# Designs tried in a protein design run: designed miniproteins, single chains, continued (5). Part 106

Each design is a single chain, and the fold is of that chain. pLDDT is the mean over its residues in the fold that is shown.

## One batch from the design tools (miniprotein)

Design m19680
Fold by ESMFold2-Fast:
Structure m19680 (fold): chain A 77 residues (1-77)
Amino acid sequence: AEAANEEGVKAAEEGRIDEAIAHFSEANVLDPNYAETLNNLGKLYASLGNLDAAKLTYRRALKLDPNYEEAKKNLAE
């Protein structure tokens, strides 16, 4: 799960958006309770201009970890 999440972050940083989505989806399947993966998916949706998907995904991250500061800040904007 953590390794797939790290691969997703790398792919997103390199602009390989489809690969980033695939890696984060794999990470979420391997560990559905890993809030960091959902936060990263939300950031990816926001970068694509899909703000509604980003907000929904950040809310999912906060449901798993209500004290996730980055997800709170991202959702507030």
Scores: mean pLDDT 77

Design m19681
Fold by ESMFold2-Fast:
Structure m19681 (fold): chain A 68 residues (1-68)
Amino acid sequence: SAETEALFKFLDKDGDGYISKEELKEGLKEMGLPLTDETIDMMFTMVGVDDGVMNYKHFKLFLELFSD
């Protein structure tokens, strides 16, 4: 969706099409949703990220698993 794409682009600070754990942590903190390193690591593991960077497909899965 347009909202999902906008959020992905907001979190993707360097515009490379991938979100690192640090970018996700900092972006969520900027939105007033600070998460611990343990929570971020769990989220990346749950969406099957093994290289430490989340692409748009992983990000959509992340939202499906962790949205209300």
Scores: mean pLDDT 76

Design m19682
Fold by ESMFold2-Fast:
Structure m19682 (fold): chain A 57 residues (1-57)
Amino acid sequence: SMETEELLQEIEDRILARSEPRLHAAVKSVMAEVQRDFRENGVPAEVLRKSIELAEG
């Protein structure tokens, strides 16, 4: 869903904001794999939203 794609991008953005610039290419590569796996497995948007909330904690 569009919401799932938006939440996955939000997670990537938050990881990038908290990681060293030299790691950004690796983070983007890993997130591309995560996005593919989530699309294939149908992860609910609510799970992604809770992951963002926990990361803020």
Scores: mean pLDDT 74

Design m19683
Fold by ESMFold2-Fast:
Structure m19683 (fold): chain A 90 residues (1-90)
Amino acid sequence: MEKELEELERQVEAEIERLLANAPTVEALLFGQARTLSGEELRQLADIFLEAERVRRELLAREGEDEAAREAAARAGQAVLAAKLAELEA
């Protein structure tokens, strides 16, 4: 199930990306810069992405439940999708 795990991680990252895009903060600034960088710089962006994730979680805890609720909903959706795929495989 390596493909499924990678797909799930990509979808989670995409959801985080969307949440940051709708909340213009320092995280959005870092993310915006990442979009302009080349693929070769993705490795360097890995640290920025992790740092943005940590800061995002801190801000979501302070900011409010709207963004936290959206992230929770996105993760719940991914869990449901994974469960559906597992049932079809079985």
Scores: mean pLDDT 50

Design m19684
Fold by ESMFold2-Fast:
Structure m19684 (fold): chain A 73 residues (1-73)
Amino acid sequence: SAEAEEALERLREAIEGLLEAARRGELSDEELRQALAVLDGLVEQLKEAFPEYAEEIDRLWEEFRERAAELLA
């Protein structure tokens, strides 16, 4: 559906932008952790709204969390 595709695109853009900002040193560790908490809630809501995309959403979120963890280590 168009709504699901739009939501998934927004999530992907948010993740990519956040990782780029963090990698460039534009985000503090605290800001990155706060953004992670906000996105975790959004990811859960999107999986509830679009169960058929849950696996794709999980894959993107897992990839993001792994990359973010490397920056916070």
Scores: mean pLDDT 80

Design m19685
Fold by ESMFold2-Fast:
Structure m19685 (fold): chain A 85 residues (1-85)
Amino acid sequence: SERERRQQERIDRITEAMANKDVEGIKEILKELVKNADQATLEDYRAALAALIYLGVPEETVQKAREAVEKGDKEAFAKIIEEVL
């Protein structure tokens, strides 16, 4: 579907930034994801969690971000991203 294509394009963008070791690009994508939280899917958040691990964010912080996503707490997720960036 068109929604699935747009989701895949967003996931591909963050995956490519990680592959290219583009730390600034990863940070920009994470900030954009937080700003557009209403359009974000569960797969977008999984990609964001992978990016946090890639950036060397502590596992405890990654776990807090995962819990925020599972609870649908976009505010808590945004705060965690802002604290690590």
Scores: mean pLDDT 78

Design m19686
Fold by ESMFold2-Fast:
Structure m19686 (fold): chain A 79 residues (1-79)
Amino acid sequence: ADKVTQIIDDTEKKMKELGAPEEAIKAGVRAIQHAALGNDDAMKESLEKLKKIASETLSEKKAKEVVDIAEKGAKEAKK
């Protein structure tokens, strides 16, 4: 739990620094939470939502960086 909370906090901070909107950050956090619980399908759905929001609101480069940050967080949370 504590480790997952730290991953979420670190991910949220990095996404904010890249200018990700609140809904994108929320989708990334949900992906990490689902990854920690082993909910692979829900994790993928949250990452797809993140990709959509990021592509609509950020430059292509920043959208890719935001998604990569969330995917790394999800991978670390899953073990």
Scores: mean pLDDT 85

Design m19687
Fold by ESMFold2-Fast:
Structure m19687 (fold): chain A 75 residues (1-75)
Amino acid sequence: AEAALPADYVVAVLTDDGHLKVYRVSTDGTYKLLKEGKVNVKDTYSEVRALPASASDEEIEKVADELFENIKKKA
């Protein structure tokens, strides 16, 4: 469960239909879509990055951008 986590997380999910979505997941289980796109490959992949409790919106966007570009580049 994403609820009751010690810190916010960024989760990147690539589905076998080529949709790549990056979410911010809060400690209460609330999530927000940060990035969404279509990649040229159809494969299943996911990556999670823990955020420090003091992470700013800019830091969170940077983590989301890095995950999105890394997965898209590997695809």
Scores: mean pLDDT 70

Design m19688
Fold by ESMFold2-Fast:
Structure m19688 (fold): chain A 84 residues (1-84)
Amino acid sequence: SEMEEQKKRAIERMREMVEKMRKGKAPPEVLEQLLEDARAAKPIIEGMESVTDPEGYEFSKEALLEALDVFEEELEEILKEIKE
């Protein structure tokens, strides 16, 4: 379905961003700030119907919220790895 394609695209973009941060050894302060920003974005996205990115892809709020959940989980994993 279109929504499943939107979710997959959003999640893949978030995972790519996380992988770049991991390989680039982003400072913990940057990762913590991004995690805070992601958490703050959730109530804003709940007030939206959809978002169109600069490439013209449309994302439902459901797709964006699921992608943010993945983003938060991946950022928390990197932060745990930095502490090890």
Scores: mean pLDDT 76

Design m19689
Fold by ESMFold2-Fast:
Structure m19689 (fold): chain A 66 residues (1-66)
Amino acid sequence: SMQKKIDAIRKRFGNPKSISDDDYKTFIDMIKAGVHPQVAMYKIAMSKSPKSTRGYYRKKIKAINA
């Protein structure tokens, strides 16, 4: 279910408080647009990361979409 996917994201971030209401809304919008849940997670993590570290998340997204 969608709720289980959201709970998995919160677990992946290690703390529910690490996910803001805006991040949650962005995640739901991505899921509604047909984005893979793991890709949506990495896009949110990438948006919070320094530009220099975003390459790591791009590689992870590419691996899922391959």
Scores: mean pLDDT 70

Design m19690
Fold by ESMFold2-Fast:
Structure m19690 (fold): chain A 61 residues (1-61)
Amino acid sequence: MALEEIEKFLEENKEIVDEALKKYPSPVVQNDLSRIVEVTSQLLTPEQRDRLMRLLAEAAR
């Protein structure tokens, strides 16, 4: 499932996710998967971001 694959991607990049959430400690960001993805994508490499964007596109269908 596309949502499960996004969650798996975030767990595999947990260190980057934690860094992003530390910079954006808002409850809105921390409790919204889409917001977490947005802030995390800013810290990813171009290749990792492309993978995440593809997973988001699949989840939106």
Scores: mean pLDDT 70

Design m19691
Fold by ESMFold2-Fast:
Structure m19691 (fold): chain A 100 residues (1-100)
Amino acid sequence: KQLEIEIEAGVIALAAAVILVTSRNLLKKSTDPEIKKLLEEEITLAEQAIDYANKAVESARAGKLEEAERYLQQARDLLNKAFEISKKVDELIKKKEEEK
């Protein structure tokens, strides 16, 4: 179970890192204040997901499996919220392009 937690936490951290890099690149190129606000929120959630994934690994290695599972669940929830904001960003970009 420790190894399972470490693998899942690693996958979450990698997914969150991809979101973070993508969102930061979009933020540098964006001039729309609504899109910028969503990207900043997405970046914050991705950073928090990585932090909780790292805490899950640390707790698992310390033998605190129940604590590790709680941190892993928090990392999953934060990653899911980041994905939902990413979808809203994509929809808003499409809507703004259609209105031009």
Scores: mean pLDDT 86

Design m19692
Fold by ESMFold2-Fast:
Structure m19692 (fold): chain A 95 residues (1-95)
Amino acid sequence: SLEEKLREIKEEIDKLIDEVSALDAQTPASDVETQFELGAIYLALSVFKIGIDKDLEDPSVSDEEKEQFIERLNVLLEKYKKRLAELKTRIDAAR
C-alpha cells in the first residue's frame, strides 16, 4: 500500500538522520564546510518526515499526490545517500 511505502521511506530517513549524526560527531571543528553540508542534509530529511506525516494523517491527500511524493522522495534519498558517502570520504581524509 502507499501508506506502507511512506512508512518504509520514513524508516529509511530515520536511518539517514542517524548517519548524519554519526558523521557530524566525526567531523573536525575546523571543517565548517562539511558541518554546514551535514546540517543542510539533516534539515532536508527532517522536512521530508513532516511531509510524510502530512500524507499519512491528511485524508484529503489523493493517492496520485502520495505516489508523486514517494517518487520524488526516492530520487532525493538516493542523492543524499551518495552525498553522505562522499562526505564520509572527506571526513576520513581529514584525519
Scores: mean pLDDT 85

Design m19693
Fold by ESMFold2-Fast:
Structure m19693 (fold): chain A 68 residues (1-68)
Amino acid sequence: MMSDAELERMVARHREYGLPGSLAAARARLEAPSALAREIGAELRGIGDSIDAAIAAGDLSAAKGGRA
């Protein structure tokens, strides 16, 4: 799982230091590198397969400005 405990610890510390306005931004920044990178990796893999299939079929609409 993404580091929920670590994220909560950092959020709690940010509260203690008086950073209430950036809680959502701090959360996104802490989670984004691990969660997003993993999701992007999986998406790129799926998109690659979809592009190959679309090219073979002659239909690139599924590639929507991604490749080819």
Scores: mean pLDDT 57

Design m19694
Fold by ESMFold2-Fast:
Structure m19694 (fold): chain A 86 residues (1-86)
Amino acid sequence: SSETFEKISQEVLEFAKISLALGVPEQQILAIAQKPETLFDELGVLSIKAVVFKVDISDVVLSQTLQDQLLQIVEQNFEDFTKVYK
């Protein structure tokens, strides 16, 4: 559903913001996003790191290009994302 797509997209964009704040290159973020299970596993680890290192993502702005690429990946891999999404 469109609501499920929006929720998954929000988590993928949060993964990207935390990753950028921790110095992960955009190309690595895109590569991880092609593997939904890997993305959600990494998001769990990164969420812990964000708390431990007191990472503030409120000022992290994703480029429009990166946002568009990530949303396209979610759309193209939507069935796989829904299988691993809680």
Scores: mean pLDDT 82

Design m19695
Fold by ESMFold2-Fast:
Structure m19695 (fold): chain A 75 residues (1-75)
Amino acid sequence: MLDMSKLSKEGQERLQEIMAKIQKEAERLYNVDGASESEVVQRAISRLRKEAAKEKDEKVKEALEELIKRLEEEL
């Protein structure tokens, strides 16, 4: 599990918002478009990379990069 204890309260909320957004997008891809689990994970990685590139909070960016690494290891 991702260690959120290193993040500020604002950083934790921002990370949770990003994760919730990606989760909702994954649910739509899976339920509406009939995407495979592999395709959903790849789309999540793409979205996380895009969010990490926009992120100005260094600790949130590091947490997003760690999550990307874990998802890539599952492929």
Scores: mean pLDDT 75

Design m19696
Fold by ESMFold2-Fast:
Structure m19696 (fold): chain A 84 residues (1-84)
Amino acid sequence: SKSNELWKRAQELKKKGAPQEEIDKEIQLSMLYGVEEVADAVIETVKKIKLEKGEDEEKVEEEEKELREKIKEQIEKAKKEIEE
């Protein structure tokens, strides 16, 4: 998990005596990637339920793609705000 990798990086920075601002930035990024991972799991679950209910596979895939794109755009904006 990228969220876990960033959290471990924050712990290493803390161990090295890095500035709190740098540690906090890695923690914030870890949390943001964690939200993205949860969103991906929810989308996968919803897709599975829709397909099991007999919804058209092409329609379900189009809806998934649109939702994933919107979520990625919001996450990317938040990442840029944290990193800048």
Scores: mean pLDDT 80

Design m19697
Fold by ESMFold2-Fast:
Structure m19697 (fold): chain A 83 residues (1-83)
Amino acid sequence: MVLIPVPQLVPGRGTWSDLREASLEMLKMVKEGASFEELKEYLEKRPKLRVRHIPVEVDSEEEARNLAIEVLNVQIIAAEERL
C-alpha cells in the first residue's frame, strides 16, 4: 500500500483557485521526479490547504506515481469547472 499526498481545501480558508494552483504545481513536481515527501513539504507551506493521503494498492512506486498524476489532473479539471 502507498499513500499518495494530494491537496485538500481547508473549510473556510481555501478557494478553488488555491486548489488549482497547488494541483498544477504538484503535477509539475511529480512529472519532474519529485518524491511524495517533497509534495507533502510543498503542501505544508500552503496555509489554505492541507494534505490528504489516498491509500492505493499498487505493485510499484511507478504505478503510484502514475495514479498521482491522474488524481492531480482530475483535481485541476474539477477546480477549473468551479472557477
Scores: mean pLDDT 81

Design m19698
Fold by ESMFold2-Fast:
Structure m19698 (fold): chain A 74 residues (1-74)
Amino acid sequence: SVMMKLSEEEMKEEIERFKKWFEENKDKFTPEQAKEIEELLKKAEESKDLEEATRYLNKAFQLMVRSELENMRK
Protein backbone atom coordinates (compact mmCIF):
# COMPACT_ATOMS: atom_id res chain seq x y z
CA SER A 1 0.00 0.00 0.00
CA VAL A 2 1.07 3.55 -0.75
CA MET A 3 -0.31 5.99 1.81
CA MET A 4 1.75 9.13 1.05
CA LYS A 5 2.68 8.49 -2.61
CA LEU A 6 0.72 8.51 -5.84
CA SER A 7 -0.66 5.22 -7.10
CA GLU A 8 0.29 4.02 -10.60
CA GLU A 9 -3.07 5.29 -11.94
CA GLU A 10 -2.71 8.67 -10.17
CA MET A 11 0.82 9.05 -11.57
CA LYS A 12 -0.47 8.31 -15.09
CA GLU A 13 -3.20 10.94 -14.59
CA GLU A 14 -0.63 13.53 -13.43
CA ILE A 15 1.57 12.80 -16.46
CA GLU A 16 -1.43 13.13 -18.81
CA ARG A 17 -2.47 16.38 -17.07
CA PHE A 18 1.01 17.85 -17.58
CA LYS A 19 1.08 16.64 -21.20
CA LYS A 20 -2.27 18.32 -21.89
CA TRP A 21 -1.18 21.59 -20.25
CA PHE A 22 2.11 21.47 -22.18
CA GLU A 23 0.40 20.88 -25.56
CA GLU A 24 -1.99 23.79 -24.86
CA ASN A 25 0.95 26.04 -23.89
CA LYS A 26 3.58 24.74 -26.34
CA ASP A 27 3.87 28.17 -28.03
CA LYS A 28 5.41 29.53 -24.78
CA PHE A 29 8.48 27.32 -25.27
CA THR A 30 11.34 27.21 -27.75
CA PRO A 31 11.55 24.09 -29.98
CA GLU A 32 14.56 22.91 -27.93
CA GLN A 33 12.77 23.36 -24.59
CA ALA A 34 9.62 21.68 -25.97
CA LYS A 35 11.60 18.65 -27.19
CA GLU A 36 13.35 18.21 -23.81
CA ILE A 37 10.05 18.50 -21.91
CA GLU A 38 8.41 15.94 -24.24
CA GLU A 39 11.32 13.52 -23.73
CA LEU A 40 11.14 13.84 -19.92
CA LEU A 41 7.36 13.30 -19.91
CA LYS A 42 7.82 10.27 -22.20
CA LYS A 43 10.43 8.82 -19.81
CA ALA A 44 8.09 9.40 -16.85
CA GLU A 45 5.25 7.62 -18.70
CA GLU A 46 7.51 4.68 -19.69
CA SER A 47 9.00 4.31 -16.17
CA LYS A 48 8.02 1.08 -14.40
CA ASP A 49 8.99 2.39 -10.95
CA LEU A 50 6.95 5.16 -9.31
CA GLU A 51 10.19 6.66 -7.92
CA GLU A 52 11.71 6.91 -11.41
CA ALA A 53 8.44 8.26 -12.87
CA THR A 54 8.31 10.90 -10.10
CA ARG A 55 11.93 11.88 -10.81
CA TYR A 56 11.30 12.45 -14.52
CA LEU A 57 7.96 14.19 -13.89
CA ASN A 58 9.66 16.57 -11.42
CA LYS A 59 12.41 17.31 -13.96
CA ALA A 60 9.80 18.03 -16.64
CA PHE A 61 7.85 20.29 -14.25
CA GLN A 62 10.97 22.20 -13.18
CA LEU A 63 12.02 22.69 -16.81
CA MET A 64 8.49 23.90 -17.75
CA VAL A 65 8.44 26.46 -14.92
CA ARG A 66 11.99 27.66 -15.61
CA SER A 67 11.46 27.88 -19.37
CA GLU A 68 8.13 29.73 -19.06
CA LEU A 69 9.68 32.23 -16.64
CA GLU A 70 12.70 32.79 -18.91
CA ASN A 71 10.52 33.24 -22.01
CA MET A 72 8.27 35.74 -20.18
CA ARG A 73 11.32 37.90 -19.36
CA LYS A 74 12.58 38.11 -22.96
Scores: mean pLDDT 75

Design m19699
Fold by ESMFold2-Fast:
Structure m19699 (fold): chain A 92 residues (1-92)
Amino acid sequence: SIEDYKAKVDAIFADAKALAPDLAATIDALQARMHAALDARDFDGFMDVVQETNNLLEAHAKETGKNGGQIALEGASLTSIALHARLEAKAE
């Protein structure tokens, strides 16, 4: 369900804010945009925001030299959620 996807996104974003607390406001804005895309059932828009989030967190990890492995794992989880949502929308 859309609420299940939101719950999974929220858990990952809580972890992301712990890994990059200096980006908390930007992460909150991206989380709100993911929720809006899910509410609109815009799964392509959801994937676009996921990619933007992953690019932001990867750039932060590269700049700080910290948490690169955990950020990569969280990014893979977000991508998996977005792919699953798109597949369910296609009834595959």
Scores: mean pLDDT 82

Design m19700
Fold by ESMFold2-Fast:
Structure m19700 (fold): chain A 106 residues (1-106)
Amino acid sequence: SEGQKLTEEYTKLKAESQAQYDANNAKLAELSKNPFYAKALDEGQRAQAAALAKGLTDVKKAKEKIPDLSQEQIDTMLDAAEATGNAAGAAAGVAYGEAAVAAASA
């Protein structure tokens, strides 16, 4: 069914997003002693909020198009939206931090 196929896509997205989050969170931990770390976290928080808002909008649109989605399928999509937000936040924080290190090292 369309709902099952969509749920499988969101399950894969969640796994990929969690892997990206773990990798970038480890890089953020290495940056934690740098004076720009607080700004890196702030940039990450803004990116996380924006990505989560988009993910929640996408889930709302999916619910409108597929009214027969079970609560378990909806929960899977919401979990994936949260994981995607977390991944985007960590990636933005790392990008800021790496740019700050490059600028300080030049």
Scores: mean pLDDT 88

Design m19701
Fold by ESMFold2-Fast:
Structure m19701 (fold): chain A 70 residues (1-70)
Amino acid sequence: EEVKKIVEEVLGKPVKDDDNIFDMGGTLEDIIELKKRLEEKFGVTLDISTIIENPTVEGLKKYIEEKKKK
């Protein structure tokens, strides 16, 4: 829910969980903005390379959930 909302705000348009951010017109600058907003929202540290490897709402959500594991 929150991940999808942040992605939609950064891209300025609706996205589906399986939509590739780059195919939706996302740039590297959008990825940097997305990283910053997700880190602020969830209190996690993210790598740009890992975001590029997981360029979907579903992939980002899973990565964030893994970062929050004890």
Scores: mean pLDDT 79

Design m19702
Fold by ESMFold2-Fast:
Structure m19702 (fold): chain A 72 residues (1-72)
Amino acid sequence: MYELTQELFDELMALPLEEQADFVKEKFNLDDEQREAFAAALRKEASSLSVESVVSILQTVLFGKGRVEVRL
């Protein structure tokens, strides 16, 4: 089960954007394809990145259809 806790979210947001994809891959057991999808989505949103956009990207990548249980 994938659960995004406040501590884990704080660690994620403290990392550079390019390291966030690797962090998410390790913590949520993403495959290489999911990791690259997350990295591509982060780069696309980089000019308007917010907490809400990061959560939306995680929801899309973790469940492939934007269906996720996230607990901040």
Scores: mean pLDDT 65

Design m19703
Fold by ESMFold2-Fast:
Structure m19703 (fold): chain A 69 residues (1-69)
Amino acid sequence: AEPEQIPGGKILPPEATLEEHLAVLDKVLERARAWIERHRPGTAPAAIAQLESAFEREKQALKEDEARR
């Protein structure tokens, strides 16, 4: 089975609050950045930039959904 445990914390249920989702995404991003820098230092800047863009997009989508209520 695919590992559902990611570095940096818990997987929240779909019914979790927006704030909890944002907090988890932030923690996952920070832990993933540290992990990439440790294990892939040569490609870390590019990999981190892509990861940051993906997470920023997810956070923006969640915030926009909340704001459009």
Scores: mean pLDDT 70

Design m19704
Fold by ESMFold2-Fast:
Structure m19704 (fold): chain A 82 residues (1-82)
Amino acid sequence: MAAVQADVDRQVAAQRRRLDATSDTPRAQRAVDFSVALGVLTHALRTQDPATVAQVQRLVQARFGFTPAQMAGLVRAAQARV
């Protein structure tokens, strides 16, 4: 549990660095948040077991405040990238 949250925190930081991901408008911030979440979920799908991937999905939803519909879209996009 704690180890999964620490890995998600590390992956969020890494994805934000790669995307040069500071934004000063709500629209730009939302696009950055989606890109970060997509990268984190894609990494989890490549490297983690299904139970851990489910925990990563819950942590990403909680952190970014995505709706269930937005999370479904992100999961589909991440699965297409794996």
Scores: mean pLDDT 75

Design m19705
Fold by ESMFold2-Fast:
Structure m19705 (fold): chain A 69 residues (1-69)
Amino acid sequence: SMVDDVINALLSGTAPSSAVLFESPKGRFQVTLRRENGKNIYEIRNLETGEVHRFTSEEEFREYLETLL
């Protein structure tokens, strides 16, 4: 699924941060994963409204991402 493709793209790297851009009927979004102090921080930014949602759980991040696709 598109959700799995986005998550797999973010998790495939070893860099301190990863980002994915995608477009859907709900807008244009930047999804960012940051690895800080052994923890993963997920952010979704709506590029049209500037709204940002932040998650420290992959499960909560996945659930929210599904509402945008």
Scores: mean pLDDT 79

Design m19706
Fold by ESMFold2-Fast:
Structure m19706 (fold): chain A 100 residues (1-100)
Amino acid sequence: MTEVEKVLKAIEEELKRILDDLRSGKITPEEAYERFKRIALVALENAPKLTQEQLDRVIELLKKAADEMIKHFEKVDPNLAEELKKFYEEFLKQLEKIRA
């Protein structure tokens, strides 16, 4: 397994843990959002090292996790749901700058 493949697996596993912990009540919505921001930053820092296919996979994983977190947050903390939406939009803009 390459260093890049290890990073991709770590991102996928952390996103699954965040969602599982959030759904089970082990972490608060705020803690889930902070963990999501950290893993998104890891993805952004590694984006220049990724192939287009690997980058698209990471974006898809982050989008699926963000969508599920937003659905959960909208029920308990609508303001945090809006913050996550804004963060994800800004994250995508930063990725587009790396691709350009």
Scores: mean pLDDT 83

Design m19707
Fold by ESMFold2-Fast:
Structure m19707 (fold): chain A 80 residues (1-80)
Amino acid sequence: SSSVLLPEELYKKGLELYKEAKENKSLSKEEKIKLLEESIELLEKALEIPQIARVYNPNEEEIKEKLKETKEELEKEKAE
């Protein structure tokens, strides 16, 4: 049985990991970095899968903006 995550589900999961990295005060720097990296991977897949499949992605611009934001947060965590 194949429940392949749809681009919308990948986007949602990426947002959940980003939120966890920002809101969970118990996380170490290394754990926050890992969650941000995993969020980036999911957001990139949410953009790539529709492009490869040549399917319209209604969330493309929002995903691009969130991907940029998540990459900026990752660089801040690494610089601190």
Scores: mean pLDDT 79

Design m19708
Fold by ESMFold2-Fast:
Structure m19708 (fold): chain A 77 residues (1-77)
Amino acid sequence: LGSRLVTAVQNLSALPGVSSAEAVVLSDDRVLFVVETTVPADEALARAVAQAVEDSGFEVTDVRVDGRRITVTARLR
């Protein structure tokens, strides 16, 4: 899990429009990703964030957008 979390956070932080990214481990297979954006997030950026999480080896279960914050709930594949 740890190496996949580091990869996911690095991938998220590299996305255009992302100012910061962090991961909160909820359980052995569940993670909450918190992404802060430079401008209010749109659906395209939310999709890019969700895709980066999936590309890092997680299954996205929920995506929330609140102004400049995107939160993604995911489980380990």
Scores: mean pLDDT 82

Design m19709
Fold by ESMFold2-Fast:
Order: C-alpha cells, then structure tokens, then sequence
Structure m19709 (fold): chain A 95 residues (1-95)
C-alpha cells in the first residue's frame, strides 16, 4: 500500500516536471525569436521548479522501490540541469 502511494506520487511529480520543462522550452524558443529577456528569466524560473520536481520524483521513486521510475526521473533531472546551464550562458551574455 505505501509503495503504491509513493509510486503514484513519484509519477505525479515526474509528470509535473516534464510539463514544466515543456513550458520552459516554449519560453526559451520564444526568447530565441524575440530576444525578450523577461522570457529568458521566466524559462529559468520554470527550469528551477522542474529540477525540484524531478529531484522529488527520484526520492519518491526510491521509496517506492521502482528502479525504472528512478532511472526515468534521473534522466529528466539531467535534461533540466542542461537546460539550466543554457539559461545561465544566455543570461551571462545579456549582462
């Protein structure tokens, strides 16, 4: 019972992380077209939120004893960390 609940919560957190990454990517694509620094700032905030969600999903998946879900959540965390680096590099060029 507890493992199924943690698995459900892990999936929910992972789905939220993936959705937040998609929203951040849309803002980043719009920034690349318009050059509006507010879009870059908003994308950065979303990627920080997605990183927290992905890290939470890893913790919950480990508690659920689901190695496949842990691997998927780690992949999402790695993706959002790379996106965060892209934001930092682009922001540094604006300063």
Amino acid sequence: MNKEQWREEARSALDAAEQTIKEGKKLLEEYKKTGDPELLRRAGILFVAAQILAATAIWLAEKAGDPELVARARKVLNEVQELGKEIDELDAKLK
Scores: mean pLDDT 86

Design m19710
Fold by ESMFold2-Fast:
Structure m19710 (fold): chain A 77 residues (1-77)
Amino acid sequence: MSEEELKEFYKKLYDVLTLGVVEGNEEAEKALEKIEEIEKKYREGKLSVEEAYEELKKIYEEYLKKHPEAEELLKKV
């Protein structure tokens, strides 16, 4: 995985979760805080590109279990 692919994935997740937050979804707010923490750790050199991607994917998959509609939204952003 490239840094560019990681940035694109993060941006898509950020956009989807931000829409959920605007709609009053508390689970989207919690997931957004988690992905922001992963991005911070990556910027500080604490995570590799691959490690950051795996952590973002885990957060996304946990969110999808409660909000399966987010998968279709991710394809549209």
Scores: mean pLDDT 80

Design m19711
Fold by ESMFold2-Fast:
Structure m19711 (fold): chain A 61 residues (1-61)
Amino acid sequence: MVSEEDFNKALAAKSVEEAVEILRKGMEESESVDFLLESLAKIKDLEKFKEEIKRYATPKK
C-alpha cells in the first residue's frame, strides 16, 4: 500500500510520468493498482492527474 510520504511525493511530482512511477514503486506487486495507474497516466495533464489522485486521498467523511 502507498505510504503517506510516497503519496505526497507523487502529488509534488513535476510530470504525470514521475507521479505514476512514485505511486507504482510504493505499491509494488499490486496488480489492480498497476491497472489504475496505467489508466491515470493516459490523462497527460499533470493538474488533472493530481486532482484525480487527491480524490483518493480525501478523507471518507
Scores: mean pLDDT 62

Design m19712
Fold by ESMFold2-Fast:
Structure m19712 (fold): chain A 88 residues (1-88)
Amino acid sequence: SVDQQVGERIEALVRAGASKEELIEEIRRLLEELGVPESKREEIIEELEKIDDRSHLLEALVILEKAKLEGLPAEEVIKRLEKFFEKL
């Protein structure tokens, strides 16, 4: 399932002990791959840099990995991330 594939990818990053910097770089890569414009990517990255809890960065990564597997358009990806930030 999509959820299983995403879970396996996230578990690999957790096991590797990925740093905040490494998680943000992976998020930046996924945002670019998903077609999010550069100006909006930088806004999103600035908000993520304010997050101290690694689990919240992993939650953002789950949102993006699911969006990639589901083939979501950039506008929908941005809306899902905005909703995620509202819940922090």
Scores: mean pLDDT 84

Design m19713
Fold by ESMFold2-Fast:
Structure m19713 (fold): chain A 69 residues (1-69)
Amino acid sequence: SMMALEALQKAGVLAAIEGKEEGVKGVQEGIRLVEQGNDVEGLKVALKGTEKAGAERAAKILREALEKL
């Protein structure tokens, strides 16, 4: 969905600003899954990647997006 994709794009920018390369990679995988129609799985994968990388601002955006789905 547009909402899931927008949340992932915002999270990717925040992870990059935070210097969390592994968080950016997690968001990129999440975008791939959302483009394949797997919105919830894409957001969950990106959330796990950003949390593992310590990209806290990016993770917050993804948690809020999951609550809206």
Scores: mean pLDDT 86

Design m19714
Fold by ESMFold2-Fast:
Structure m19714 (fold): chain A 93 residues (1-93)
Amino acid sequence: DVLEEIREASRDEKKQLIDELLRSNQMASIKEQGNLLFGLLHIDEFARDHLAEQLKGVGDVLLEMMFNGAPGSPEEREAAFNTLKERMKTVQS
């Protein structure tokens, strides 16, 4: 499980693995991309902040569509989306 590998990785390795995983999933379905983002948000704060930095250029409508297909309840999906949006506000370039 790639998410377990990221969880156990060093900070530099986490960045590389997240970047590679995002790149390799650019052609995946919106639902599959949403599942990936949901999983990455639940690793740790460092992974969450790095993910937020990488997604700064992604529009809110597309992010919302991705999270609508994510696992869990509607409340869990909304919480994950709101967590990502909050981190995107706090991450500095």
Scores: mean pLDDT 76

